Designed miniproteins, single chains, continued (5). Designs and how they scored, part 72

Each design is a single chain, and the fold is of that chain. pLDDT is the mean over its residues in the fold that is shown.

## One batch from the design tools (miniprotein)

Design m18489
Fold by ESMFold2-Fast:
Structure m18489 (fold): chain A 83 residues (1-83)
Amino acid sequence: SELEAQLEALLDEMRAAAEAGDVAAARAAGDAVVALIEENREAIIEYLESEGYSREEAEEAVERAIERARALTAQAVAYAEAL
């Protein structure tokens, strides 16, 4: 999917920035992942509902995805800062 490809590209950018020690770029890529999830929130919810999830379960899944993205961003930033 287009969304999946965009998320993978941003996560790859975050990893590359972290490995390069570029704290600002790692944070920017991570923030972009969160923004992309938020911008596509309703589309993700509708997809999950079509797969048998309740709206409440779908909303919780989106919130967990955002929390995970923020945690990965924090890890990437910490890695870059440690270089």
Scores: mean pLDDT 88

Design m18490
Fold by ESMFold2-Fast:
Structure m18490 (fold): chain A 94 residues (1-94)
Amino acid sequence: MEELRERVREELEKAIEAARRGDFETAREHVYKALALTDELVRQLVDQGRYAEAARVLAETARGLREVGELTGDEVLLQAADRAAGLAAQLAAL
């Protein structure tokens, strides 16, 4: 669990760094990897009733997506960030 969470964070950090350099293709690759890892981790945490941890993971992913979206001007990533943040809030309320 902690290993997967650390990998999500690393992929988001790499995406942000690439976006800051103007390497939007590399940023997108790391975003897609972070999303796949987030989906897997959140599913596992929800299946175990660990809703607070799932909410925290989604909130971290939402922040990363928003930063990359702002740096790249990618409205789809900004919308994905809002959706992830909304789901995080719902899980935190359980």
Scores: mean pLDDT 87

Design m18491
Fold by ESMFold2-Fast:
Structure m18491 (fold): chain A 60 residues (1-60)
Amino acid sequence: NIEELLNEYRNSKDPFVRARAFYEIVLSGDVKAIEELLKDPTLSPEEKKVLELILEAIKL
């Protein structure tokens, strides 16, 4: 469930849970979920770059 993955990324204190949620969202290819994740100010520069590249590939 994409909504639960977004909530896990934003609210979990467990870095493993956050990392898993991030990669599950990326693997889903859900444009709306990726765009919502890009709004998160706690994203690392590396995470932002990955999301931007995936979004670009999907929007071909």
Scores: mean pLDDT 80

Design m18492
Fold by ESMFold2-Fast:
Structure m18492 (fold): chain A 57 residues (1-57)
Amino acid sequence: APVLTDETIKKYLLDKGFSEEEAEVTVKNLTYGAKLYLALQMRKDGYDVAPPAIPNL
């Protein structure tokens, strides 16, 4: 599975009904933990994504 990117998250949020601007603002404000949680939600919704790399490991 491809590593989760901010562009992939933005597309997922748009698919969920977020506006373009809300999706961009949301992605920019996501913490690493929030991105991990979102990766799990995306996998449940059928997206083939891997969780993002750990920033300090």
Scores: mean pLDDT 75

Design m18493
Fold by ESMFold2-Fast:
Structure m18493 (fold): chain A 86 residues (1-86)
Amino acid sequence: MITIPNPDKSLKPGDVLTKEELKEKFGIEAPAAVVTAVSGDKVDIALYEKEPPELKGSKVVKVGDTEYLIPTKETFETLKKWLNMK
């Protein structure tokens, strides 16, 4: 996981960054990345060795002022049970 700046707040949880965007905007050499968390002017990204992961059924959960990507429906339902969410 890598933290990068998001000063114009353009990046949101679930945004996919291509190899070109990572190199041109952030100077990062990776095939792909996904925004996993957004907190104010900072975002956390997960780097992938191949094409971006399947994001179908992903959800965004806000905890305090941070927004987190939950990448699968199964993971989201597990977290809802753990957090006693309705």
Scores: mean pLDDT 67

Design m18494
Fold by ESMFold2-Fast:
Structure m18494 (fold): chain A 84 residues (1-84)
Amino acid sequence: SKEELAQEFIAQIQKLGAQVDALAADYRAGKISKAQFRLELGILEGLAGIIYGVAKAIGAMTPELEAAVDALLARIDALLAEVA
C-alpha cells in the first residue's frame, strides 16, 4: 500500500539520520576535517532530496514521511550553518 511504501522511505530517512549523527560525532571528536564534514553532509542532504522526490513522484508521500524528511533536512542545514 501507499502507507507501506511510505514506511520503507521513513526507514531510509532514519538510516540517513543515523549517518548524520555518526558524522557529527566524528567531526566533534576531530576524526574528520571540516571540509570532509561539509562534503558528506551535502551528500546526505542530496540523498534525502532524492527520497523526497521519488516518494512524491510515485504518490507515496504521507504527512509522517514529509515531517521526517523536513526534520532531517533542517538538522543538516543547521549543522552546515555551524561550520560555514
Scores: mean pLDDT 89

Design m18495
Fold by ESMFold2-Fast:
Structure m18495 (fold): chain A 78 residues (1-78)
Amino acid sequence: MELEVTATFPPGATITAKSDDGTITREVGDEPAEFVTRVSGDKELAEKAAEYLKSNLTAEKDGVKIDPKIEIKEVEEE
C-alpha cells in the first residue's frame, strides 16, 4: 500500500539535518515547515521512515528541543 509520512515543525524552530558531508541547520519561517516522505509498503516501513526522520531531523526553539509532529496516512487507491 501507499503511505505518506509527514513531519511538521512549528514556526521559528531551528531544524538540524544530518547529511553525508556534514550537518545543515535551517530556521523555520513564519509558517510551519512540513517534510513529506511517500512510502510504498506496509505500516512497519512507514513507522521506520518516521523514526528515520526523527533521528536525522532535530529541531529546537529558544534552546528547547522540539519533536516534530509525525503523521502517517494511507493513500487511498482507486
Scores: mean pLDDT 75

Design m18496
Fold by ESMFold2-Fast:
Structure m18496 (fold): chain A 116 residues (1-116)
Amino acid sequence: AEKALKAAEEALKAAKEAKDAAKGQLGKEAADTALSAAEVAKKAAEAAKKSGDKESAKTAERAARVAKEGALKAKEASDLGEGPEGKKKALEAMMTAGSGATAAGAAYGSALNALK
């Protein structure tokens, strides 16, 4: 549970840094997607800790790591600029962050069910 919270806090920090660095429409959209994913990962990690459910905690930790990866790719996309490489990295960042958000949402739902 504590590992999932730490991973989520690292994802939030990376996402905020990506948002601060974001330039151009795709870079901003990628950074916003990464920030949303990191926020859902934190909610999932907090719910997993409260429920004590080991499986939800493991899924939340994995989701947080994926959200952090999306945030790092979003920052890299902004650094690469508006050329083809920057656009490709922004799309990869959005897909990675989207996967992290989906996994975090599933972990959150499982943790809420375990609180019964």
Scores: mean pLDDT 80

Design m18497
Fold by ESMFold2-Fast:
Formats: structure tokens, C-alpha cells, sequence
Structure m18497 (fold): chain A 92 residues (1-92)
């Protein structure tokens, strides 16, 4: 269903994040993650707590886009957030 498609897309983006070598590549991938979270919020039947968690992840990802982090620091933080999002969706 919609959940399984979102999880698959997030796992593919996770692979791309691991291979990314530039901040510009990472920023594009972060924007793709945000779009997938917005799709989850729009189309999945989520509890109030799960909805708030996903909104918090969007705000954290936006913060990472604005921060002057190294490529390695940005990659580490984004991978952690993507893993947390995947775990939430798999628990639904």
C-alpha cells in the first residue's frame, strides 16, 4: 500500500545519502525526504503522536538545511533522522 511505497522510497534515498559526496547532493536528498514525510502526513492514517513526530522531523531536516555543517556531519544527522522515520512507518 501507500506505507510500503513510502518505506521503499525512503530506503532508496538512504542509499543515495550514504553515497553523497557534496552538501548540494545532501540538500537535494533532504528535500526529497521532507516531500515523502509530507506525503505520509497527507495519505496515512496516523495517530496524533505519530503526526507530531513526523512534523518534528520536518523541522529538524529544515534546520539541517540552514546549518553550516560539514558533509560528514550533515550525512550522519540526516541518516539518523531517516532511520527514525523508517522505524516509525514500519511500526504502523
Amino acid sequence: GAKEKLIKKLKEIKKKIKKAKTKEELRKLIKQVIKLILEALRHLDLSHEDRLFLIAQILRLIGLLLDDLSVEELKEEVLKLVDDIIKLLESL
Scores: mean pLDDT 89

Design m18498
Fold by ESMFold2-Fast:
Structure m18498 (fold): chain A 59 residues (1-59)
Amino acid sequence: KEEEALKLIEEGIRLVRQAPPGTVPDEGARLIIKGANELLKDKTPEEVGRIVREVVERL
């Protein structure tokens, strides 16, 4: 569901922000990819990219 996909992306971004500089946690990246793939079932890549950017700016 869309709400669940958005929560996965948000959690992944939070994990990336908590990591030391220059580090990308595998779990954070995996959550973002999983959420984005769920959104891609119903949306275009352009729409998904915009949603991810909006989540990053909100956090």
Scores: mean pLDDT 76

Design m18499
Fold by ESMFold2-Fast:
Structure m18499 (fold): chain A 64 residues (1-64)
Amino acid sequence: SREEIRKEALELAESHLDEPRRVLLQKVADLVIEKAEEQGLSDREAHDIASEVTAEVAKLLAER
């Protein structure tokens, strides 16, 4: 589900907080696309989830 992909992406981000922002955000986007494809979601849905999750991670990094 979208929520499962989001949770996994947030956990990945938490595990990589020591990496540069660009690297972390790229890893988050890559994970979301991979998991969305595994679940049979469309390219549009994968992009929507990636955009939402990377924006959420970017906001969390800005607040820290």
Scores: mean pLDDT 79

Design m18500
Fold by ESMFold2-Fast:
Structure m18500 (fold): chain A 87 residues (1-87)
Amino acid sequence: SDEERQRRIERLEQNLAALKALVADVVAHKKASAAQQAELDRLLGEIERLTAEAIEALRNGDDERYEAVMARLREVAARIEALIKAL
């Protein structure tokens, strides 16, 4: 349904905003090196791109592309989480 699609899009946008806020908070409070900050910034750029691709797939009804993009998004998010835990 259009309502379910809109809720999924809104959830993706909220998750992106929450992850960006978490990374900003961690960088501000942990003594992350310039290299660690650059890597987190690069991975956030990948999350932003993948989030946009997932939203486009949802709008187009492309379930296969949506699932593939979400799998990649989860892998990148897990890498961000691992880097944060290592700080």
Scores: mean pLDDT 88

Design m18501
Fold by ESMFold2-Fast:
Structure m18501 (fold): chain A 87 residues (1-87)
Amino acid sequence: MVPREFLEELVKIGSNFDPNKVVKEGDKTYYGGLLLDKKTAEKYGLKTKEEQLDLVLQMNAVLKLLEDPESPFKSVEELKEAFKKRL
């Protein structure tokens, strides 16, 4: 189980708790408090822009991503480092 405090730290790092944050880097656009790209958000159930900006739904999507063996991120630490490099 991923601690809620860790997800809150990711939100602070990526967006400073702005649920409407949008970051464009290269060919990818990252949305919301947890900065999920559109393809990743859609894969984990966030199909509309409103869902992609919902912090609770993004937290659930990140939990699913970390449990998915096909995910490029194998741990919460890897996801945190990816967020830091994105900024």
Scores: mean pLDDT 68

Design m18502
Fold by ESMFold2-Fast:
Structure m18502 (fold): chain A 77 residues (1-77)
Amino acid sequence: MSEEEKLKNIADGMRKAVEELRKRYEEAKTPEEKEAIKDFIVSLYESPFGQEALKAAEKYDPEVAEEFRRLYEEAKS
């Protein structure tokens, strides 16, 4: 697998992860569920893996990169 293929795969994985996190965040029924999802989003975004995935998404899927940033800002509030 080429380096470019690896980055595209990371961006694709990030799209699926961001879509799932957005869905879980919107469907959370309790304060505890919402807090757990928020904590996970913040931890993922601030992780070295999350930052590398964000860079890959900026190049190959900028819409999902923007959504991940938006999701992070919402999770911090």
Scores: mean pLDDT 83

Design m18503
Fold by ESMFold2-Fast:
Structure m18503 (fold): chain A 69 residues (1-69)
Amino acid sequence: GPRPPIQPEDILALLQAFPGRRFTVRELARLLGFEDWQEALALLEQLAAQGRVVFHGPVSEDTLVELAP
């Protein structure tokens, strides 16, 4: 059957469990079980628009992401 959708809150919970740690978009996608990194990126862009995460550099699968300060 179809996989349950991963929510932006699941990303925040992971980042909050590892304060000060930076993850690549690809690493977050793998840890949360996304099929591809672009699915994780869509949720990360939503969180960045809300001021809750920051991207370090131009957006790609290797871009580092962390909780907003």
Scores: mean pLDDT 80

Design m18504
Fold by ESMFold2-Fast:
Structure m18504 (fold): chain A 71 residues (1-71)
Amino acid sequence: ALPPVSRERIRAALAFMSPEGKVLPSLDQLLLMLGLDPSNPAARAALIRVADLDGDGTVSDAELRELMAEV
């Protein structure tokens, strides 16, 4: 079973790694920060599912920046 991945956890990791939101981490770096294995496709899918604001199956820098700005 994968550890729970939430928007709050992703925002906390992004705020820690890039407090200004100017230089965003890669998906692999973000997965490692969340305590997940970046070589595990299920972990990548879980992150994309939570971070994919538009439901298109991809995570862009814009979507990560929107998570950083979320209230």
Scores: mean pLDDT 68

Design m18505
Fold by ESMFold2-Fast:
Structure m18505 (fold): chain A 100 residues (1-100)
Amino acid sequence: EEDLEEAARLISETEGIPLEEALEGVKKAVEALVKGILDPRVKSEVLDQIYADIVAEIDTNPKLSRAAALILRAAGEIAAETEKGKLALEYGDEVLAKIA
């Protein structure tokens, strides 16, 4: 909920796009991640790679890394009934802790 608004604000500020456009992008990203988490054909290693990619960008793009972590956490919260959803939420929280 509030995470999506914060992620959209960070993307809007960093990319110079309207907040409404950033918010639509964030919502689509969360929907795509939830779909992937709920798809049994998508392996947990995909989440491991997403986590690694976000962590690699923390020093160069901390605002975008924070936005990505908030999106990952939101998708994980929505799909928290699944093991991959719990992993996504855990990875989101871990990235946020590294940025702080």
Scores: mean pLDDT 85

Design m18506
Fold by ESMFold2-Fast:
Structure m18506 (fold): chain A 90 residues (1-90)
Amino acid sequence: SELEKEIRKKFKEIGELVNKVVIEKKLSQEEIDKLNDIGQKIQDAIDNKDLEAVEKYMEELIKEVEKHDKEMAKKIEELKKELIKLLKEL
């Protein structure tokens, strides 16, 4: 559906911002692996249409990013709100 495409696009935008933090802040492999693990959990939650799990793992992602880049974490928080609104329309 078009709504599912918009959800995937928003999650991709979030991933692109996370990748900018990885590159610009020169994150370690351990830090990258942690972000990738959280990202996979968010993807699985989206695929399962589990709104509570998406919200939980998005909060974990934002807290992890905030340790490295507070401004980028705030941008991701705004995209999270848009993602949650789209998921509620399913």
Scores: mean pLDDT 88

Design m18507
Fold by ESMFold2-Fast:
Structure m18507 (fold): chain A 105 residues (1-105)
Amino acid sequence: SEAVTKIKKLNKEIIDLVEKGLKEVKASDEQKKKIQNMIKSMEDNLNTLIANIDGPEKVVARQITVYSLTGAGINFELKLLGVPQEMIDKINKLLKDIINIVNSA
């Protein structure tokens, strides 16, 4: 669907920003691995959300919450690593844009 295509594009933009932020702060291999594992969890949760996008409202709401929590966790870790707030704000906007598309589907 058009909604799924837009969601996947925005999620790729989030991943690209996270990788750019990690490069700018010269994150260690251990720090990169931790964030990479969190990105995988976020992608798994997004795939579950997409699979349920036309499902019952309570199921969609729960999956939005789980996805949002993984995104918030990544942003918290990026902030601790010293990633600029401007990049974190851009990631937060993209996360909100994805949620808005899901709620409009």
Scores: mean pLDDT 87

Design m18508
Fold by ESMFold2-Fast:
Structure m18508 (fold): chain A 58 residues (1-58)
Amino acid sequence: SRTIARLKAGRRDLERRIRELDERVKKDPSDIRARIFRDLYVISREASELVIERAEAR
Protein backbone atom coordinates (compact mmCIF):
# COMPACT_ATOMS: atom_id res chain seq x y z
CA SER A 1 0.00 0.00 0.00
CA ARG A 2 1.02 3.66 -0.34
CA THR A 3 1.13 3.98 3.45
CA ILE A 4 3.54 1.05 3.85
CA ALA A 5 5.77 2.35 1.02
CA ARG A 6 5.90 5.80 2.64
CA LEU A 7 6.67 4.30 6.08
CA LYS A 8 9.53 2.26 4.57
CA ALA A 9 10.94 5.41 2.93
CA GLY A 10 10.70 7.24 6.26
CA ARG A 11 12.44 4.34 8.01
CA ARG A 12 15.35 4.56 5.53
CA ASP A 13 15.66 8.32 6.17
CA LEU A 14 15.67 7.73 9.94
CA GLU A 15 18.38 5.04 9.55
CA ARG A 16 20.56 7.53 7.64
CA ARG A 17 20.09 10.20 10.34
CA ILE A 18 20.91 7.67 13.07
CA ARG A 19 24.17 6.74 11.29
CA GLU A 20 25.14 10.42 11.01
CA LEU A 21 24.49 10.98 14.73
CA ASP A 22 26.34 7.76 15.65
CA GLU A 23 29.43 9.15 13.91
CA ARG A 24 29.08 12.42 15.83
CA VAL A 25 28.76 10.58 19.16
CA LYS A 26 31.75 8.39 18.23
CA LYS A 27 33.89 11.50 17.68
CA ASP A 28 32.59 13.28 20.81
CA PRO A 29 30.95 10.95 23.38
CA SER A 30 30.17 13.99 25.58
CA ASP A 31 27.84 15.50 22.93
CA ILE A 32 24.64 15.08 24.94
CA ARG A 33 22.49 16.77 22.26
CA ALA A 34 23.63 14.31 19.59
CA ARG A 35 22.96 11.37 21.95
CA ILE A 36 19.44 12.61 22.73
CA PHE A 37 18.58 13.16 19.06
CA ARG A 38 20.01 9.74 18.12
CA ASP A 39 17.80 8.07 20.77
CA LEU A 40 14.73 9.99 19.54
CA TYR A 41 15.36 8.86 15.95
CA VAL A 42 15.87 5.26 17.12
CA ILE A 43 12.47 5.39 18.88
CA SER A 44 10.88 6.85 15.72
CA ARG A 45 12.43 4.11 13.55
CA GLU A 46 11.25 1.38 15.96
CA ALA A 47 7.71 2.82 15.93
CA SER A 48 7.73 2.85 12.11
CA GLU A 49 8.92 -0.78 12.00
CA LEU A 50 6.16 -1.88 14.42
CA VAL A 51 3.49 -0.17 12.29
CA ILE A 52 4.87 -1.80 9.12
CA GLU A 53 5.00 -5.24 10.80
CA ARG A 54 1.40 -4.93 12.01
CA ALA A 55 0.19 -3.81 8.58
CA GLU A 56 1.99 -6.70 6.82
CA ALA A 57 1.00 -9.37 9.41
CA ARG A 58 -2.55 -9.62 8.02
Scores: mean pLDDT 82

Design m18509
Fold by ESMFold2-Fast:
Structure m18509 (fold): chain A 100 residues (1-100)
Amino acid sequence: KEEVEELKKFLEKVVEEVKKLIREGKYDEAIELLEKAKEEIKEKYGDSEFGKLAIEFLEQLIDMVKVLKENPEIPVEELIEEIDELLERTKKYLEELVKE
């Protein structure tokens, strides 16, 4: 359970920084941060189920940022709402994995 709480806090910090970068129009920097976060998860959690779930989450965020970069007409705050919903869902799945 300690590892999952630490992972959740790590993902929350990454999401906060990504939101800041997206609001500033720094999409390439947001993608770079997310790729670096994926490598940190791979090193610390390896092939664990919660590590794989966290990597899937980060990959979805990378795709969302790439879509925003290619379609600047999309409201940034709308994407931020989707990111927050995805984070909350991912945190719930991480909690479920520890119980099973």
Scores: mean pLDDT 84

Design m18510
Fold by ESMFold2-Fast:
Structure m18510 (fold): chain A 77 residues (1-77)
Amino acid sequence: IDLVELALEIAQEYIKEGVSVDRAMVLANVASLAAGGVDEETAKKLGRSIAKALGVEVSDEEIEEAIRRGKERAKEL
């Protein structure tokens, strides 16, 4: 599974749902990591780091929702 390709696919879904591009990219990368089997603690840490690097405000609740979305997607892959 190409995690970069999966992240871009999920980012497009977030954007279609009305999420801003910057926030969609952060959340999609977190979801892709979770779908790829990265543990929740590591995915949260990486998500916060990406958000900080991009200057994007993302809540812990949004990151947790993205992890949940990724885990649900993994069951359908």
Scores: mean pLDDT 81

Design m18511
Fold by ESMFold2-Fast:
Order: structure tokens, then C-alpha cells, then sequence
Structure m18511 (fold): chain A 79 residues (1-79)
């Protein structure tokens, strides 16, 4: 079902976000960036399955992950 696909993709995206933060705390910025990019890809794949009532929360998650990617790209340029 669409709900099962949404839950699976969201679960994978959240795991990538968790791994990204762990890598960031360990100063493995390139690895953190890869994890957040994978999370963004999974969130975008989930887009067609997001019900209207959760669209606002979904858009906020997208913006947060996109912001983290930009911050990491800028940080890596300083290395």
C-alpha cells in the first residue's frame, strides 16, 4: 500500500539522518554529507505517498535536510 511504502522510505530516510549526525559528531563531514544526501533522495522518493494532512511536516523535513546539506558543503570547502 501507499502507507507501507511511505513508512519504509521514511524509516530509511530517518536512519540515514541518524547516521549523518553520528558522522558529523565524529568530524567525518564527507560521510555525513553522503548520509544526508541519501536521506534527501529517500524523502523525495516518498513524496507521492505523503497524505495531504502530513504535507506541512514533510516539507519541513525536506527543508531541514537541504539546509544540513548546504551547511556541510560549506564546512567541507573550509577544509
Amino acid sequence: SNEEKLLALMGEALEQVRLGYKAYQEKRYEEALEHFREALALLKEAAPYVPEERQSEYEKMLAEVESLIKELEEKIKEL
Scores: mean pLDDT 88

Design m18512
Fold by ESMFold2-Fast:
Structure m18512 (fold): chain A 68 residues (1-68)
Amino acid sequence: SREELLKVIMRVTKRAVDRAEAAGLSWDEINVVIKAAVDAMLEAWRQGKSLEEIEAAADATVDAVLAA
């Protein structure tokens, strides 16, 4: 449901912000991480992925952005 997707988005976004802040990123850099995570979740949702797969796709995207 949209409500469950929103809960996943909020949880993943908070986790991404916490990780980026811990890494010492600026607010502009944090916004790039958030955008990448949200875009990954919406694309996975469009593809009919489960909520677990949507969350995993976002986490993998955050890992990739922070490693770059």
Scores: mean pLDDT 84

Design m18513
Fold by ESMFold2-Fast:
Structure m18513 (fold): chain A 62 residues (1-62)
Amino acid sequence: MSRRLAEEERRKRRRKLADLAAETGRHMLTGAINRFLGDEELGREHIEKGNEYSKKLEELIK
């Protein structure tokens, strides 16, 4: 039983880490592409969101 609870907690943590990392990468890439295409404001918005997810990832790693 104790092993199952620890496994579930590790699985949830892994999912959160993966989701935050994926969102960070998605937003940073989307931001760079939009800036390259000339949409500086949309690019900045995505980079800001990427940084937000990166901060959450950092907090979770602590």
Scores: mean pLDDT 78

Design m18514
Fold by ESMFold2-Fast:
Structure m18514 (fold): chain A 63 residues (1-63)
Amino acid sequence: SEIEEKIKQAKSRAESLETLLASSKEMMEKNPELDREKMERDIAIVEAELAAVKEEIKALEAA
């Protein structure tokens, strides 16, 4: 059950990160002249975190 709990927590975190990405992209669309380079960097960090969480889920499911 420990592995199942970790998978559930990781999936919940992935959902939160996906919501954050959607909000960040919407903010960029509404403010295209705002510091785009910084916003793109921040979005890339969140995308990398989401990718890492998805890989963690795969590893836990393979264990």
Scores: mean pLDDT 81

Design m18515
Fold by ESMFold2-Fast:
Structure m18515 (fold): chain A 65 residues (1-65)
Amino acid sequence: MERKEKIVKDAVEYAKELMEKGLSPELAIGYAVDLARQEARRYGFSDEEIEEIVKKVVEEVKKLF
């Protein structure tokens, strides 16, 4: 799996876990985006690549509700 795809997948899974624990979708998106930004920075992605990853996370989480 491509690293960017894994970051998106992990962030979306995190949002699902938070919603299962009773968080609102809006809060879950916020936490998932923060996780994705932290992971992308750890792997040395550029600011432009980080924003593309964040965009994908928001898009995928919105499909869950």
Scores: mean pLDDT 83

Design m18516
Fold by ESMFold2-Fast:
Structure m18516 (fold): chain A 86 residues (1-86)
Amino acid sequence: SDEKKAKELEEELRKAVDEAIAAKEAGDEKAFAEALARMKALGEELAKLAEDPEKAAALISQALKALEDGDYESAADYLGQAASEL
């Protein structure tokens, strides 16, 4: 079901966020870029399952930018808002 797939994608996105934070704190630019690419791909797939795909995509984009800026709390908030659109 779309609900089950959305929950699975949300869990994988959460793991990718944790990997991105760990890579950024370690100064591993390659691992950070790979984690961001995975977050973008998972986020795009998750947004397609949302009640408002455009809003979900915008929130995921804001989360990625916050993570790049080192604002982990804002990144988590934007991802939580995107998940609420499912």
Scores: mean pLDDT 79

Design m18517
Fold by ESMFold2-Fast:
Structure m18517 (fold): chain A 60 residues (1-60)
Amino acid sequence: DEIERLFKLFDDDGDGTLPLSKVTLFLQGLGYSQEEIDAASVNGRIDFESFKRLVEEKLK
């Protein structure tokens, strides 16, 4: 899955989650607002399941 490869590119430290600061510009580029991005995160981080959902919603 291309989304899994994209997630791994952002997760180069191997934590299994992404800090919002690292993905905010990418998600805003997909058309998400800051409030939508914050709503998809937990403790300022986004997991793979949430990231995949956000990307899939904008790609198709």
Scores: mean pLDDT 76

Design m18518
Fold by ESMFold2-Fast:
Structure m18518 (fold): chain A 111 residues (1-111)
Amino acid sequence: SMKLHLQAGVDRASQADDLLNQAKLDASRDSSRALGYIRQARYEVYAVYALSEHTDESVKKKAIEMVNKILELLKKAESDLKRDSSRAVQYLSQASSLASELKQYLSDELQ
């Protein structure tokens, strides 16, 4: 059902946000661990994309737009992780904020 896919999307977006906060903590002290968290967060964000295919067209469109913005920020964070950890943290903070907004949007669609 749409409700089950929305709930799964909320859970995946929440996991992505948690993983991105772990990546932020490790960005300057353990770039390898931070990279692992970024890659896992990317997987969770792709899962939201897949789940959105089972929602209404308007929900799908907005969720995909938000997912694409998060993925672009993760690509920038991964690129900057070893050369500019402060800039990587800035991109991860923006991605975390968008993942939180995505979670809230999908949660609101459940109500």
Scores: mean pLDDT 90

Design m18519
Fold by ESMFold2-Fast:
Structure m18519 (fold): chain A 106 residues (1-106)
Amino acid sequence: SELEKALAFIDTLDISEEVKEHLKRGIEALLAGDLKTARDHFVKAADLAEKEGKFNIATLAYGLALYAQYLSGGPKEYLDLAIRLMVKAYKGTATKEDVEEAKKAV
């Protein structure tokens, strides 16, 4: 399933098990339509990833949190920022400045 593939991908990330668990719970909540729980787990994953110096993973997690906020009725600016952050994370080009921008928006 797509969920099993997403969870398996998270297990390949070079980051702590605590960050991986929050990412997995966030994805499970997102797919269940529990947007608030998804957002909270993604923000926690992002904060922990930032503390570990993993800016690419932190930026991905904040992007997913903003996407959850958009889906819950947030403004289009959340979607636009989420897409920009997720694209940077996918390319492996996310910086500390991207994390700081994302953190201010959540």
Scores: mean pLDDT 88

Design m18520
Fold by ESMFold2-Fast:
Structure m18520 (fold): chain A 75 residues (1-75)
Amino acid sequence: MMEEMKRAFAEAINAAKSRAEMLAAVTEGARRYLPPEEAKRVIDRAAQAVAEAQSLDEAKRRAIEAVERGLEELE
């Protein structure tokens, strides 16, 4: 299950064409797959990573890394 969730998040983030779409993808995925407390943590980390990025490509890379780290803390 965890590997499937990581793949789903990465696919959704890579398909996004804007920072807003990336945050929507992370928010929807986290709320679907994770309990509310864990979902909030993953969403907050991804939002910060996307906000700090200087380009769309950097935002995607950072968002994926933030989500993966958040999910790994649940293992």
Scores: mean pLDDT 80

Design m18521
Fold by ESMFold2-Fast:
Structure m18521 (fold): chain A 61 residues (1-61)
Amino acid sequence: ALSPEQQRLIDLLVEMARANRLSPEQAIELARAAFDWLRAQGAVSPAEAEAMLAEFARRVA
């Protein structure tokens, strides 16, 4: 399960994608880059980054 902080970040990114009229594919690519960056900074584990991307993809599909 995702933390409340991770869920809030995903909610924000979904709203930002909608506001910018991104396609689901464009939104997923942007989210992938963002979560990969967080993983590179050590802010999230690889498993957490993957789970966050899966939840984001579910919400924009």
Scores: mean pLDDT 84

Design m18522
Fold by ESMFold2-Fast:
Structure m18522 (fold): chain A 64 residues (1-64)
Amino acid sequence: SEEEELARRQKDFEEFKEWVLKIAPKLTDDEFIAYTFILATYYADLGYSKEEILKLVKELEDAR
């Protein structure tokens, strides 16, 4: 179902987000911007709100 597909995509991106958070202190500024853009874009595609995307960006910044 579409709900099961969405749930799987959300889980896959949560795992990707956790991995990016773990490596964030080792990323260059350009790499960090690139990963932030990728994550924010996919969160928007998954239907996350602007407020949720801004929280994601803050979590990524706080991990540096």
Scores: mean pLDDT 81

Design m18523
Fold by ESMFold2-Fast:
Structure m18523 (fold): chain A 67 residues (1-67)
Amino acid sequence: MRDALVAELRRLAEELLRAMKRGDADEKERYSAAIQQKIADGARRLGVSVQAVQQLYAAIMDELLAA
């Protein structure tokens, strides 16, 4: 379950970074909203706090930005 959430957050983060690189403000906003929704849904599914999933997403973003 957590691995599936990580994979979905990573895919959305990669799409967000691509939209940012293209300068596509509409797609950037759309993917940002999708990420926030996935964080909230993931927290409910895993029975953890939203803050815990936000920290997980931050780690994924740091990894992608370091690559």
Scores: mean pLDDT 83

Design m18524
Fold by ESMFold2-Fast:
Structure m18524 (fold): chain A 63 residues (1-63)
Amino acid sequence: MKALLAVVGASEKEAEEAGERIKKEYGFDEVEVRLFPDAASARAYGLEVSATEGYTVFFVDLR
């Protein structure tokens, strides 16, 4: 099972650490971690990968 962690306002390292935690806690085979400049971009991408790939999507806004 695959997941996306879509992050706004974090460093790349903080985002990757959060992704590893989600992978461990929820037992995903793969977690794609992506940084976005704003919540609208993060949401648009998350909706697309959820619809096309069946990803479980997590949104984090740290702004």
Scores: mean pLDDT 77

